# Designed miniproteins, single chains, continued (3), part 97

Each design is a single chain, and the fold is of that chain. pLDDT is the mean over its residues in the fold that is shown.

## One batch from the design tools (miniprotein)

Design m11360
Fold by ESMFold2-Fast:
Structure m11360 (fold): chain A 66 residues (1-66)
Amino acid sequence: MTARDYVRTYISQLVGVPRGTIARMSQEQQAALLDTRIPGVTAEDIRRMERTVAQGLAHRAEEAAA
């Protein structure tokens, strides 16, 4: 799974929208959907979440390669 896949799954579980529907949305649309549960979420927050997950996955892959 990619970092984007993890973030989409998180949003899907929180808002009750199918992951496939969220995957077709822009980051701005994803932020607007998440804002219904967590007020004040922006597209930049979605990008930050994707970066954080990507860093976590990269760190895990580095440890697995050792």
Scores: mean pLDDT 76

Design m11361
Fold by ESMFold2-Fast:
Structure m11361 (fold): chain A 83 residues (1-83)
Amino acid sequence: SMMEEMRKIVEEMQKLYDKLEANRDTASVEEIEKVLEEMKELYEKLKKLADESGNTLEAARLLTVASILIAAVYYELEVKKRK
């Protein structure tokens, strides 16, 4: 189902973030940028599925979680660049 596919995308994004957080002190700018790029691609796929699902409340919740994960990776990248 589209809903199950959307949940799997968010789970994949969460796993990417968890790996980044676990390696936060040693991750390079380039590695964080790659994670951000992968997350943006997953978000675009999620957004397309949400549109196709008819903008359900569950789809809105999944998009919100995905947005928070992207913002968190972006924050880690900016912190790494400012040091």
Scores: mean pLDDT 86

Design m11362
Fold by ESMFold2-Fast:
Structure m11362 (fold): chain A 88 residues (1-88)
Amino acid sequence: SVAELVAEAESLYAEAKAIRQQILSNPNASLAEKQQALAQLQGILDRMREILKQIEKIGSAEEVLRVGSTVGILEIDIAVLEKEIKKL
């Protein structure tokens, strides 16, 4: 159902926020820890994008915008972390 897809996306985004916060709150995070976090966030993003595609077929415009907005935020967070890693 659309409600189950939205709930899954919200759960995935909460997990992504927790991963990001762990890296941001640790000034001594190693390159390996940052790379592991990046890989986890990319996996979450891929699943959220698949959920968004399903919601676009069967959901309301509001549900599409809500999930699409969180996907966009996660894409920015990943791009920032990826550029930080490339500078090391």
Scores: mean pLDDT 86

Design m11363
Fold by ESMFold2-Fast:
Structure m11363 (fold): chain A 58 residues (1-58)
Amino acid sequence: SHARELVIRAGLKDLGKEDKADEALALYRAGASPREIAEALGISVGAVRKIIAAADAA
């Protein structure tokens, strides 16, 4: 995956969350819920959902 591109598409660039996009996707594919991923990475559930949506669209 291209974490930087996913973060830009999800609107997270200005939040400094670039390094967490690939980790969020890996956890989601492992069966973690968006809430669990948000708690593990310290980001909002909305940010997790945007990362997943951007990856599905890319």
Scores: mean pLDDT 68

Design m11364
Fold by ESMFold2-Fast:
Structure m11364 (fold): chain A 85 residues (1-85)
Amino acid sequence: MELTPEDAGKFAERAYPVLAATASPEVATRAVQAAVKLALEGASPEEIKRKVYEILAGDPSVSDEDAERAAEAVGEALRKVIEEQ
């Protein structure tokens, strides 16, 4: 499931608002960059969800519940972009 750069841009636009609502701007930016990189490398939505959770869980201001919800939303954002291809 490799994305074009254009689809990666759409994925970032869908994912970033959820991440920015959940974490600090620095952590949200790091999470979206990691998610986009993995998506371009053909990673599954489940692998991206796991990576986003790990990054968000590293922010002490983010609860485990909020990290899980944001990670799931990022995985769903990737699924939506793939479905629109």
Scores: mean pLDDT 81

Design m11365
Fold by ESMFold2-Fast:
Structure m11365 (fold): chain A 64 residues (1-64)
Amino acid sequence: MEEYLELAKSMIKTALTAGVAPKTAARAVIDILVSQGVDEKEARKIVAEALKELGVEVSKADLA
């Protein structure tokens, strides 16, 4: 699970650097984790934790 958190943080940072909005970056990373076999509920928790650690504000409603 720790490897998915670091992967999510890396992907979000890359997307933000490319000019992608935080909400869009977060949703894209959730979709990528789900495609890799991570449960949707777990993927959302991983991305929420990654956003929190990066200091990026995205509401839970925006991740639905």
Scores: mean pLDDT 78

Design m11366
Fold by ESMFold2-Fast:
Structure m11366 (fold): chain A 98 residues (1-98)
Amino acid sequence: KIEELKKAKEEIRKLAKEAIEALKKGDIEKAKELIRKMRQLINENSHLLDPTKANGAMALLLVAEVEADLGDIEGAIESIEAAEKLALEAIEESIKKL
């Protein structure tokens, strides 16, 4: 469980960084794929996470996809960063309980 959560934390950080870089380069399709991978990773681990923070992070990632499609790059980046923060907080809290 701890090893799985540590790996998820590293992957979420990597996916968030790559999604933000893709948005800055105008590669909206790549950014959306990376955002979806972040959402899937949080969902796969959601049974180990605080449901409010996990669901909040996933909802922010859905908002980020919509913002990217509308050309709101700054809003999409802010939503990704907020989702990353919530997901990492949920993971760290779960690790402390193990």
Scores: mean pLDDT 87

Design m11367
Fold by ESMFold2-Fast:
Structure m11367 (fold): chain A 83 residues (1-83)
Amino acid sequence: SRAREAAEEALRAAAEADATGELGAQIGGGVGALAAGVGLLLVSKGAEEEGLRVAEMGLEAARKALAGAQAAGGAGGLAAMGE
C-alpha cells in the first residue's frame, strides 16, 4: 500500500505541477508520476522493496518539480484552469 500511496501522491504533485503552466514542472511532474507508476508495477511483480524505493523517488521528483516551479515564479494560482 505504501507504493500505491506514493504513486497517488506523485500523481497529485504532478497535477499541481501541471497547473502551474510551467513546462519544466509539467514535464518533471509527469516523469515523476511515471516513475512512481513503474515502482508500483515492480511491487506487483514481487520486487516490493525496490518498487517502493522507485515509487518514492518518483514522488520526490514530482514534488521537486512543483517546488521548483513555485520558486521560479511558475507558482500555482496564476490562472484558473477551469475557466
Scores: mean pLDDT 76

Design m11368
Fold by ESMFold2-Fast:
Structure m11368 (fold): chain A 78 residues (1-78)
Amino acid sequence: NAQFEADVYLALLEILLAIAKIDLKHGVPVSREERDRLRARADELVAKIKEIGTPEQVAEAQRVKAELDRVLDELERL
């Protein structure tokens, strides 16, 4: 079931966002290399969702990705 797989990828993307938000809240320094790795992983998850997901799942993935990028940019400033 492609929709189920897309929901799993979306959940993983949401977990990455949640971890980044926790790091930001607690002022945990994250290396540039780790931020780049997180961005790359998020891009891969979004690409998978775009391939198999519904338009609604794709829109949600893009929203979560945009928020993650914002949080990672803030982490870079710590």
Scores: mean pLDDT 87

Design m11369
Fold by ESMFold2-Fast:
Structure m11369 (fold): chain A 100 residues (1-100)
Amino acid sequence: SMEEVERLFEKAIELLRKALEESKDPALQALLQEAIKLVEELKRALEENAPLSEIDAIADRFLAAVLRALSHPAATPEIQALIEEAMKLVGEAIRLYLES
């Protein structure tokens, strides 16, 4: 199911990029750019079979970035929905990887 894990990460990145395009606030854009980078780092860590401690650290940083983005005053309901869907897909990808 590595192909399915990769597909979920790619969909999450697409959703976060759409949220970034919808955003006009520089601080929110910076948080979304960080979230995208962390999803890409997480995908690479899983592909390389990195230690669980490393995967957990990247996932924690991702959660911190997206939670800050969700609570940002410039995060419209549309942007929040995109971020929440991306979070669910990342969580599902990690779960599928650990169950493999």
Scores: mean pLDDT 90

Design m11370
Fold by ESMFold2-Fast:
Parts: sequence; structure tokens; C-alpha cells
Structure m11370 (fold): chain A 70 residues (1-70)
Amino acid sequence: VSEEDLEYAVELFKKELPDWSEEVRRVLARSFLTFLENLGLDFNKDRLEKFIQAVKEKKEIPLSELLKKP
């Protein structure tokens, strides 16, 4: 997990999930990036946005959407 990708994810979480605590946002961002890394997937801003939308809606993470290759 790169620091640049982590900071981008944290800033996007601040914008999209402002009611969440800073600690929770950082943990969620790091967990998402680690999840992608464990699956051998590169960081992609579209995947992050889809993940955040799923979290906001409290829906199941759409793995099919996250695994789509451009």
C-alpha cells in the first residue's frame, strides 16, 4: 500500500463520509487498499469510489464491480 494512495483514499473518505471519525476513515481506507493488494489488484480510483458508495448505502461490496478490468 503506497502512502500516496492511502492519503487519496483518506481524503475521499473525508469528503464522502464526513460523519465518520478520522480513525474509522483511516482504518477503512487502509483495509480497502490492503484488500486490493491481497487480491493482486492495482489501486484504481473508480474501484475506491464504488467501494465508498457501497459503504454509504450499507450494501454488500459488489466484488464483480471491483474485479472488472478496464
Scores: mean pLDDT 67

Design m11371
Fold by ESMFold2-Fast:
Structure m11371 (fold): chain A 68 residues (1-68)
Amino acid sequence: MPSPQEVFQEAMRLWLEIRATASEEQVAALEARLREVRDESIRQGLSDLETLQRLLAVMREFRAELEA
């Protein structure tokens, strides 16, 4: 499994890529989606690593939607 540091670095890299290409409205939509996923992960009692992996997955999906 990837380390928490590796997942965090990948998430930060992806976040910067999204911010470079997405509009302010699209970034705000992603931030809202990330907040919902984080809150759900906390509600389910997931670990920090599991939460971070879910957030990274959401960001990857969002970037794919922007490229479509």
Scores: mean pLDDT 80

Design m11372
Fold by ESMFold2-Fast:
Structure m11372 (fold): chain A 108 residues (1-108)
Amino acid sequence: IEELEKKYKENPTFENVFKLIYEYAKQGKLDKAKEIYEKFKDDPRFTLEERLRLEIVAYAYSTDKTDILNAKSALRLYYLLGGRKKHPKWSEELNKLFEEAMEAVEKK
């Protein structure tokens, strides 16, 4: 995770932000995951689809009722906007992490 934090500080691209949020959430560091998401949720460099993906991954692994509701709400909106599991411009690694996050939300 130290490597992801370093990459994020050096260059906060969508991929680096997403991977850091995912790793914090997966490790149960939910406060850190949400903190990074809150910082970037309105970033004008990111599309609405990308912002929804950040929201989904930030809350996907939470056991908190409000976080679960937020994740499910974001996932429903993502599907309504024609969102899909694989983004054509993203790496296979990033797409796989997002598929895992969506599955975690759907399982709740």
Scores: mean pLDDT 78

Design m11373
Fold by ESMFold2-Fast:
Structure m11373 (fold): chain A 119 residues (1-119)
Amino acid sequence: HMEEAERLEKLADEYEKQGLYSQAGFLWLQAGRHYMEAGDYEKAAEAYLRAAKAFEKSDNILDKSMGLWALRQAAEAYEKAGKKDKAAEIYEMLSKRFRDAGLTEKAEEYEKKAQELKK
């Protein structure tokens, strides 16, 4: 799992350099899944954050939803890694993005998750 995750990260970085952000985002997601399966939750979270950033740069509007999903996966991975402060920061980012979109209920859910992790 670890070797495959590292291979996928290198491939994703190459696709980002070519401006192929959607493809890079999906490769970062696959790397994150392999790190999760290997139990390397911190590397999984880092890969998911890179996926979210790649999807934000994509010209495909549908990739914005994938970016939000990737942020949530990163937060969950940081929780499993015991990195509560980093997980809380990502949940705060999610809360703000949903609030800015007028999705108040989802924003409040993520705000509560962030507050729970800071206790």
Scores: mean pLDDT 86

Design m11374
Fold by ESMFold2-Fast:
Formats: sequence, structure tokens, C-alpha cells
Structure m11374 (fold): chain A 77 residues (1-77)
Amino acid sequence: GAMDEELKKLAEKLVERALEYLKKGDFLGAEIEIGMLGIVLGVAKVIGHDEAARYIQELIDELLARLREAKAAAAKA
């Protein structure tokens, strides 16, 4: 539905912002954007937009994996 598409678009913008922060080594900036994705996911779940919720959860999982890898790389440098 239209609301699922709007939630997905919002999530994609937050993902783009998080990836730009990760690219710059700004882990706090990336974590804030991922936190905002968590809020959007919570809203999608509460209102019953299961398709958007599944999509947003996958995006969060991918970003958290990238964040962990980037932090581990920075700690070894």
C-alpha cells in the first residue's frame, strides 16, 4: 500500500545517510541514523505494515553488520 512505500522511502533515505556517516568514519552519526530506522520499524510494526517492517529490519541488520565491521577495522588500525 501507499503507506508501505512511504515507510520504505523514508528508510532508504536514512540508510543513505547512515552509509555516508560510515564512509566518513563517523560512527556516532551512523548509530543515530540506525536508531531513527529502529523508530520507523517500531511504527511500521505497531500500525501493521508487515511488508515495510520486514524490509526495514533487513536494512537495519545490514547496517549493524557494516557498523560492527567498520568499528572492528578502526580498532585494529
Scores: mean pLDDT 88

Design m11375
Fold by ESMFold2-Fast:
Structure m11375 (fold): chain A 110 residues (1-110)
Amino acid sequence: SELEELRETLDKLNELSKLLNEAIRALQTKTEEGKKKALELLEKAREKAEELKPHIPEKVAKQILELIEKAIEAVKKGDLKEAIRLAIEAEASVTVLRMLVYVKIKELEK
């Protein structure tokens, strides 16, 4: 059903948001351990965003993936400030989608 598909999409968006927020916190430690943890979390976020591609608008999915990929490259280059900025932008886009999906779920439950 459409309602079940939207609930699954919301769950995946919640998981993606959690991974991005954990990556941001790891980067904010400004430690080598934090960089390694952030890289692992961002790679998991990229995989989750790929899984979401067929369930969200194509342009938004592409933007989120590009932001995550740029954040990964920024971490690899040691540009932690840029990596944090890009991860925050990716999380903001995910948050807007989560709000839109939540509203649709509530409309269908009426």
Scores: mean pLDDT 90

Design m11376
Fold by ESMFold2-Fast:
Structure m11376 (fold): chain A 71 residues (1-71)
Amino acid sequence: MEEEVEIALAEIIYGIGKANGDLPGAARQLLKFAEKLKNEKVRKYAIDLALQMAREAGDEELVKEAEEFKK
């Protein structure tokens, strides 16, 4: 199903970013990915994941960007 593939892609982006030690870069990729998502629940999941990664990285600008995507 489309949603399952999109969730898996979001998790892959997170995993790659974590493995490479580039949480801010992976979070930005998740936000760009979320812009293309048609399913609101999957898009919210990707945004929430990006926000979590931005907070873990201590990137305050990226936290603001992710929060803007929510509303």
Scores: mean pLDDT 79

Design m11377
Fold by ESMFold2-Fast:
Structure m11377 (fold): chain A 98 residues (1-98)
Amino acid sequence: IKQKLIELLQQLIDIIKEVMEEVNDLETISRLIGYILQLIGDLFDLENKELSNDELIKIIERAIEIIDELLKITTNEKIKEKLKKLKKQFQELLKSLK
């Protein structure tokens, strides 16, 4: 679970970087940077701490919320497809912890 979650969070960061290349307004760029920093913090915690299932669930739920916000921001159909696929993977991981 931990290794899979790390892989999925890294994929989400990479997709956020792709979204940033398509966006020119400062407010949206600032929000995207905020999401990246939050996910980097979650990656740090996963690598350096023994997390409870409740803490893992919170990280996954946060990642899903970020994906839902990205789906509202991006107009790129290829990025939307990647985000929907990644959301499904986070949802399946969430089910395994409940």
Scores: mean pLDDT 86

Design m11378
Fold by ESMFold2-Fast:
Structure m11378 (fold): chain A 88 residues (1-88)
Amino acid sequence: MTPEELEEWQKRAREILKEAEKYAQEKVDSMTFEEIKAYLEELGVEVPEDMTEEQLKERYKTLLTVANALRAIGDEIDEEIRKRKELE
C-alpha cells in the first residue's frame, strides 16, 4: 500500500463514517424511546432500568454507526477485490 493509497482509503473511511453517523442520527430521531429499548433488548443488549432516554439514544446511535460503517467498509473492500480480479 502506497502512502497515496492509504490517504485515499482513509478519506473514504471518513466519508463512510460520516454517512453512517448521519443515517444513525436520522433513524434514532425517527424512533420512540420504547421502540429503541425493545430493539436493543431483542439484540440481547443489556439496557439498565435507570438509563435515560438520551443515554439509550446515544448507545443505539453508536451501535448503528459502527454496524453501518463496518458493512459499508466491507462492501468497499469487496468491490475493490472485484475490480482487481477484472484487471487480472
Scores: mean pLDDT 76

Design m11379
Fold by ESMFold2-Fast:
Structure m11379 (fold): chain A 70 residues (1-70)
Amino acid sequence: SEFEKKVKERVDEILLKIEEAVENKDLKLMDEAIKEMKELIAELEEKGDLETAEQAREELKRIEELKKEL
């Protein structure tokens, strides 16, 4: 669906920001990626896509652990 495609594009953009933040030890960029992931989770929950929202929460947990190592 168009919605699934847009979600995939947003996830891919967030993951690229995370990769750049890790490479450059950029805490500000990491915080931006975390914020965007939280916003995506909220939108998925509002839409009723609870399964994708849960997957995004698991990814957010991994991102927050990566931030602790920066």
Scores: mean pLDDT 83

Design m11380
Fold by ESMFold2-Fast:
Structure m11380 (fold): chain A 74 residues (1-74)
Amino acid sequence: SEEEKKFRELLAELAREAGLSEEEIKEILKMSLDDQEHFTLQLLLRLEAEGRLDVVARFQARLAEISRRRKELE
């Protein structure tokens, strides 16, 4: 779906900001959607622990919007 595409784009962007390599990002994008969602939450927690609160807030807002739209399409 378009919302799943937006989620994968968000995850790739977040992973780059967290310092993951393009090869690591490629492997993450091969995971199931559930595993990608779990990884996204873990990555946000790591960034919060590192004090990158502005990045966390920005990506949480975008993730919430994607999640809301995805529920509307069920």
Scores: mean pLDDT 81

Design m11381
Fold by ESMFold2-Fast:
Structure m11381 (fold): chain A 72 residues (1-72)
Amino acid sequence: MPSLQELLDEFRRLLAQLPPDEQAELLTEFTTRLTAVSQESDENKDSPEQREERLRAVLEEQIARARERLAA
C-alpha cells in the first residue's frame, strides 16, 4: 500500500498538471478537509495510527478529484 508521503507526492504531481485556478480550488478544499480531520482527531483522542488513517482517506479522496478534473 502507498505511504502517506507517496499519496501526497501523487496529489502534488496531479495538481501541477492543472490550471492555477483549479489548483487553488483543490488546495482550498484539501486544507478545509485537513482542518476538519485534525479537529475530529483531537476531539476523539486518536492514536498516531488512527490520525494517519484519516489523513490517508483525505489524500485518496483529493487524488480522485484531481484525476477527475484532469480527465475532463
Scores: mean pLDDT 79

Design m11382
Fold by ESMFold2-Fast:
Structure m11382 (fold): chain A 106 residues (1-106)
Amino acid sequence: SEALELAERVAEGDREAINEVVRLLEEAGAVEAASLFSAGVWAYEQEKYELAVELLERALELMREHPVDPRARVAVLYALAKALEKLGKFEEAERYRREAERLARE
């Protein structure tokens, strides 16, 4: 899946992939979600996992108000799952991972 490939690249810290997700969010009008996503990814890279979860969950909430490309939604869900795994919140991480995989199949 193109969506899962983009999400994996974001999780690996690929700047071009991160910028593509930001672009998709901004094109949908989800400008605040784009900023929160960028901040959340940065927090994850700084090993500030609790902050990353807070920022990415807020981005996900704001994305609901906009016609966001599924590729961007999959990337945010996957990044959130990765941050939750770092905090040992495996059941919550699995729920977001399954939602990302489900959406990537559509």
Scores: mean pLDDT 89

Design m11383
Fold by ESMFold2-Fast:
Structure m11383 (fold): chain A 67 residues (1-67)
Amino acid sequence: TLDLLLQGIAHRKKGDEAFAQGDYETAIEHYELAIRYYTEALGPDHPVVKETEENLRKAEAKLEEAR
């Protein structure tokens, strides 16, 4: 539904903002929520879901590098 898509967009934006600030833990949490909303609204094979999964992987890699 449109509401689920809007929630996905909001969480992706918050994830991007956290990533830009170097808060990779918060970015991961928001990207995971965005993926859930996008998957329910658009399906798991939609390009937006795949792009957000890639953003999640980048945030996870950055968190690992910070150790």
Scores: mean pLDDT 86

Design m11384
Fold by ESMFold2-Fast:
Structure m11384 (fold): chain A 86 residues (1-86)
Amino acid sequence: PTEEQARHNLEVAERLIEDVERRIEEAEARGEKLSPIEAVSLEMRLLAAKVNLELALEAGVISEEEYEEKIKRLEELRERIRELAA
């Protein structure tokens, strides 16, 4: 992909991560559990974010260090989803 396309992929990944994080934070603040359907939907969004981050890394738009930081954030969000879906 072009640098422009790869930067767009990075933006898509960041928006997906932020959207998932917002929903998790709202559920946690309300003492609310996620439905199984919602938990699956949020995990699918994190998977899409990971794919977009991999494309940005392959194109050299994001550094290996930045990629690792974002992947750690995805792992943290996945753990929180599991806790809320129990």
Scores: mean pLDDT 86

Design m11385
Fold by ESMFold2-Fast:
Structure m11385 (fold): chain A 108 residues (1-108)
Amino acid sequence: SVEEAIEKVEKMIEETAKAFKKSIEEGKAKAGKLADYVLETFKSLGSLELGLEAGRVISEMMASMANAQYLAQKSTDEEEKEKLFKEAEEKAKEGAEKVSQLLKEAAA
């Protein structure tokens, strides 16, 4: 069920991005659950090295989304806030694609 794992990871990444738009605390909580799920999935596939790489991708996504929320809170410009969140969404999409590719490699 690697296909089911990929679908779940993609959904969890979307939920994490939405949570970071609400608050850093909610975003970190969702990101932690995502990281735990991804690590356990790679362990079950016998690919800890790829799991650690996926963990780095998730950490980079989390940092980008948290930074976007932090900067958005300081801005009084709605266009700047929208741009920051769009950039964070692009990073979330890139992360989802990378983690999905690593899961396919681990299951091969």
Scores: mean pLDDT 84

Design m11386
Fold by ESMFold2-Fast:
Structure m11386 (fold): chain A 86 residues (1-86)
Amino acid sequence: DNKEATEEGIENGRRGAELGTEAAKEGYDKGNLQATLAGTAGAISGIGYEFQAILYGKKGDAKGAKEAGKKGLEDGLYGKELAEKA
């Protein structure tokens, strides 16, 4: 379903932004500069890929939306992994 793929992409981008934001805060609270910066980068990446997924969805490119969201989610998860190891 093209609509479901587009919605998944948008949700994943948003989720990446949320995870990156959480990771930045956790890294900051732990005093770990690398985790804080990786979380911040993940948050910014997640926001960017969420917008990219929305734009792909508007032009009918459900596959592009899904792939964009996946990238945002991966960047947010990476920041979260570093924060948890901090």
Scores: mean pLDDT 87

Design m11387
Fold by ESMFold2-Fast:
Structure m11387 (fold): chain A 82 residues (1-82)
Amino acid sequence: SELEELREELRRRVEAGEISVEEAFRELLRFEFPEASDEEIDAVIEAWRNASEEQQKKLEELVKQGLKTEEEALKAIAEVAK
């Protein structure tokens, strides 16, 4: 799938030092939630940056598992960003 190809590409770019983990996470969020605003994506990234290891894992797992609908995904992102 395009998502798996993107994940592999982002992983390689992070390993090569071309982008940061935060930048890779932003690109993944943009791909999975194309309707999300820049402000919503930035809020999730900021929450992730300041989150505990457990909260960071939760955010990553939500993105990896996908939510049932785009609307549910955006709501989950907004809730975690608070």
Scores: mean pLDDT 65

Design m11388
Fold by ESMFold2-Fast:
Structure m11388 (fold): chain A 98 residues (1-98)
Amino acid sequence: EELEERAQLIGAVATLIEAGRYEEAVALARLAGDEELAELAEKKDMEGLIKRLEEIEEEAKEKDEELAKKFGILLEIFKSLAKSFEERLELAKELAKK
């Protein structure tokens, strides 16, 4: 239950960042009392968010195989989204170069 709640929070923050809703992502993390997650959201660190989800997946594997399998699927989705986000961010940087 605690692992599922933590994964849902990280997933929600990652989804808000992917949607460009950065202020809401930071606010959600702070409201939940997770200052480390709030810092990751402020930095737009999608890779850091994915690493935190991987840690929760590893903890879930020891306690609940079905939950770990669900987190594995979500993690694959977020890795795909992070790659797309990183590519968009690099394109924006290239367009900003004079």
Scores: mean pLDDT 70

Design m11389
Fold by ESMFold2-Fast:
Structure m11389 (fold): chain A 100 residues (1-100)
Amino acid sequence: SMEEKAKAAAEEGKKVLEEAKERLEETGRQAADDVKQGNTEEALKRLEEVYEEEKKRIEEKAKEMAQAVSPATGAAFLAEGLKALEEVYKKALEEIKKAQ
C-alpha cells in the first residue's frame, strides 16, 4: 500500500539521517582534537568536506523518496535533513572555537 511505502521510506530516511549526523559529529570531534594539536586548517577542510558529502547523501535520499512516495515527501525530508546537518555542523564549529 502507499501508506506502507511511505512508512518504509520514512524509516530508511531516518536511518540515513542518523548515520549522516553520526559521521559529521565524529568528524567534528576529530577536528576539535586536531585543532588542539595545531592542525586547524586541515581539520576545518576535512569537516567541510564531510559536511558537503553528507548533504549530497541527504539530497540523493530525498530524490529516492520523491520517486518512491511523492515529491512532497522528498522535499520535506530534504528540508529537515539539511537543517539537522547544519545544526550538527554549527555545533562542531563551536567546539573547534573552544579548542583554539
Scores: mean pLDDT 88

Design m11390
Fold by ESMFold2-Fast:
Structure m11390 (fold): chain A 70 residues (1-70)
Amino acid sequence: MLEEYEKKIREFEEKYGKEEVEEIKKTTDALLASDLAAHGKPEPDELERKRIHVLALESHEVNDEIAAAR
């Protein structure tokens, strides 16, 4: 499972570039940290963090398509 998420992240790096993917991960991590702090939740493990990164990248892909239509 972890390898599948890493493979998807790699595919996004190939499509958008490493810098763009790193910024998305960084922003997602900051938002996650804020949400967890607000709700008193523990930090996610590596597998869950990778899953969240993949979801964020998939959301970015949809938003990028919307932005391109402007």
Scores: mean pLDDT 73

Design m11391
Fold by ESMFold2-Fast:
Structure m11391 (fold): chain A 92 residues (1-92)
Amino acid sequence: SSWTALDEVAPEVLAQLEAFARAAEPALEAIASRVTAEDRERVERLLQAIAEELQRIVAGEITADEALRRLAETLRELGLDEEAEILERQLA
């Protein structure tokens, strides 16, 4: 695990992680409600993308809004356009 200990995370970084999780939740719930065993590879790619964006937020490299935009692009690349639109509505 490459995660920084949570007790050493700056309050601003924790706030960004919470904002990202809250905004992503409706899109991820929509995906979870419709995924099948045939979607396994697509789900694995999505989880990898989420992990990478969370790591960038923890490192202080990007904001939650930037991570959400990048995740929306990944969702569109995976053919999850409706879920990308749900995520994009959390931006602004």
Scores: mean pLDDT 78

Design m11392
Fold by ESMFold2-Fast:
Structure m11392 (fold): chain A 100 residues (1-100)
Amino acid sequence: SEKELKKKVFKEIEEIRELAKKDLKEAVEKAIKLAEEVKDSSEEIRMQVAMTLLGLAQLALERGDYETAEKMLKVVKEILSQEKDPLSQRTLQNQLEVLE
C-alpha cells in the first residue's frame, strides 16, 4: 500500500498545483489537509508534501498574500519539528530561511 499511497499523494500534489493557478486559497486548504493525512507516512512522502507547501507559500508571497503564506509556513515548521532525518531537516530549514 506504500507504493499506492505514494502514487495517490503525487497525483493529489499535481491536482493541488493546477488548482493553485485558479484558486490559491482552495489549493492551500487541500495541501494542509494532505499534510495532516500523510503525517505518519514515509519521510519521502512527507518531504514531497512539505516542498509543495513551500512552493505555494512562495506563490502567496509573490502575490502579496502574507496571511496565506504564514499559514503554510507554520505547517511546514510543524513538519520540520517532527522530522527525524538530518538531511530533510536541513533542506526544509534552508528553504524556510530563503522565504522568510
Scores: mean pLDDT 83

Design m11393
Fold by ESMFold2-Fast:
Structure m11393 (fold): chain A 95 residues (1-95)
Amino acid sequence: SSTGIAGGIGGALGAIGGAIEGYLTGDDEAGREGAVLGGEAAKAGALEGGSAEGGRLGAFGARAAGEVARELGMEGGAEGGYEGAAIAEEGAREA
């Protein structure tokens, strides 16, 4: 379970970092890709660790990153965050 939880936290932080980087560089597509990759990492962590909670934490982080991107006017980052959250939630359901 600790491996799955760590994967979820890492995925969430990756998504948030991607959104911030996209904002700072003006590259909304980088923010979108980062958020989706965060969701994928959270899903992988949940499945490998057998931790639904890790997947849910990753989904929460990706959704939060999407909301931050939306507040910053980054449409792609917002879409990526919500997509990443859906991916992480799928991992939680499969774990």
Scores: mean pLDDT 69

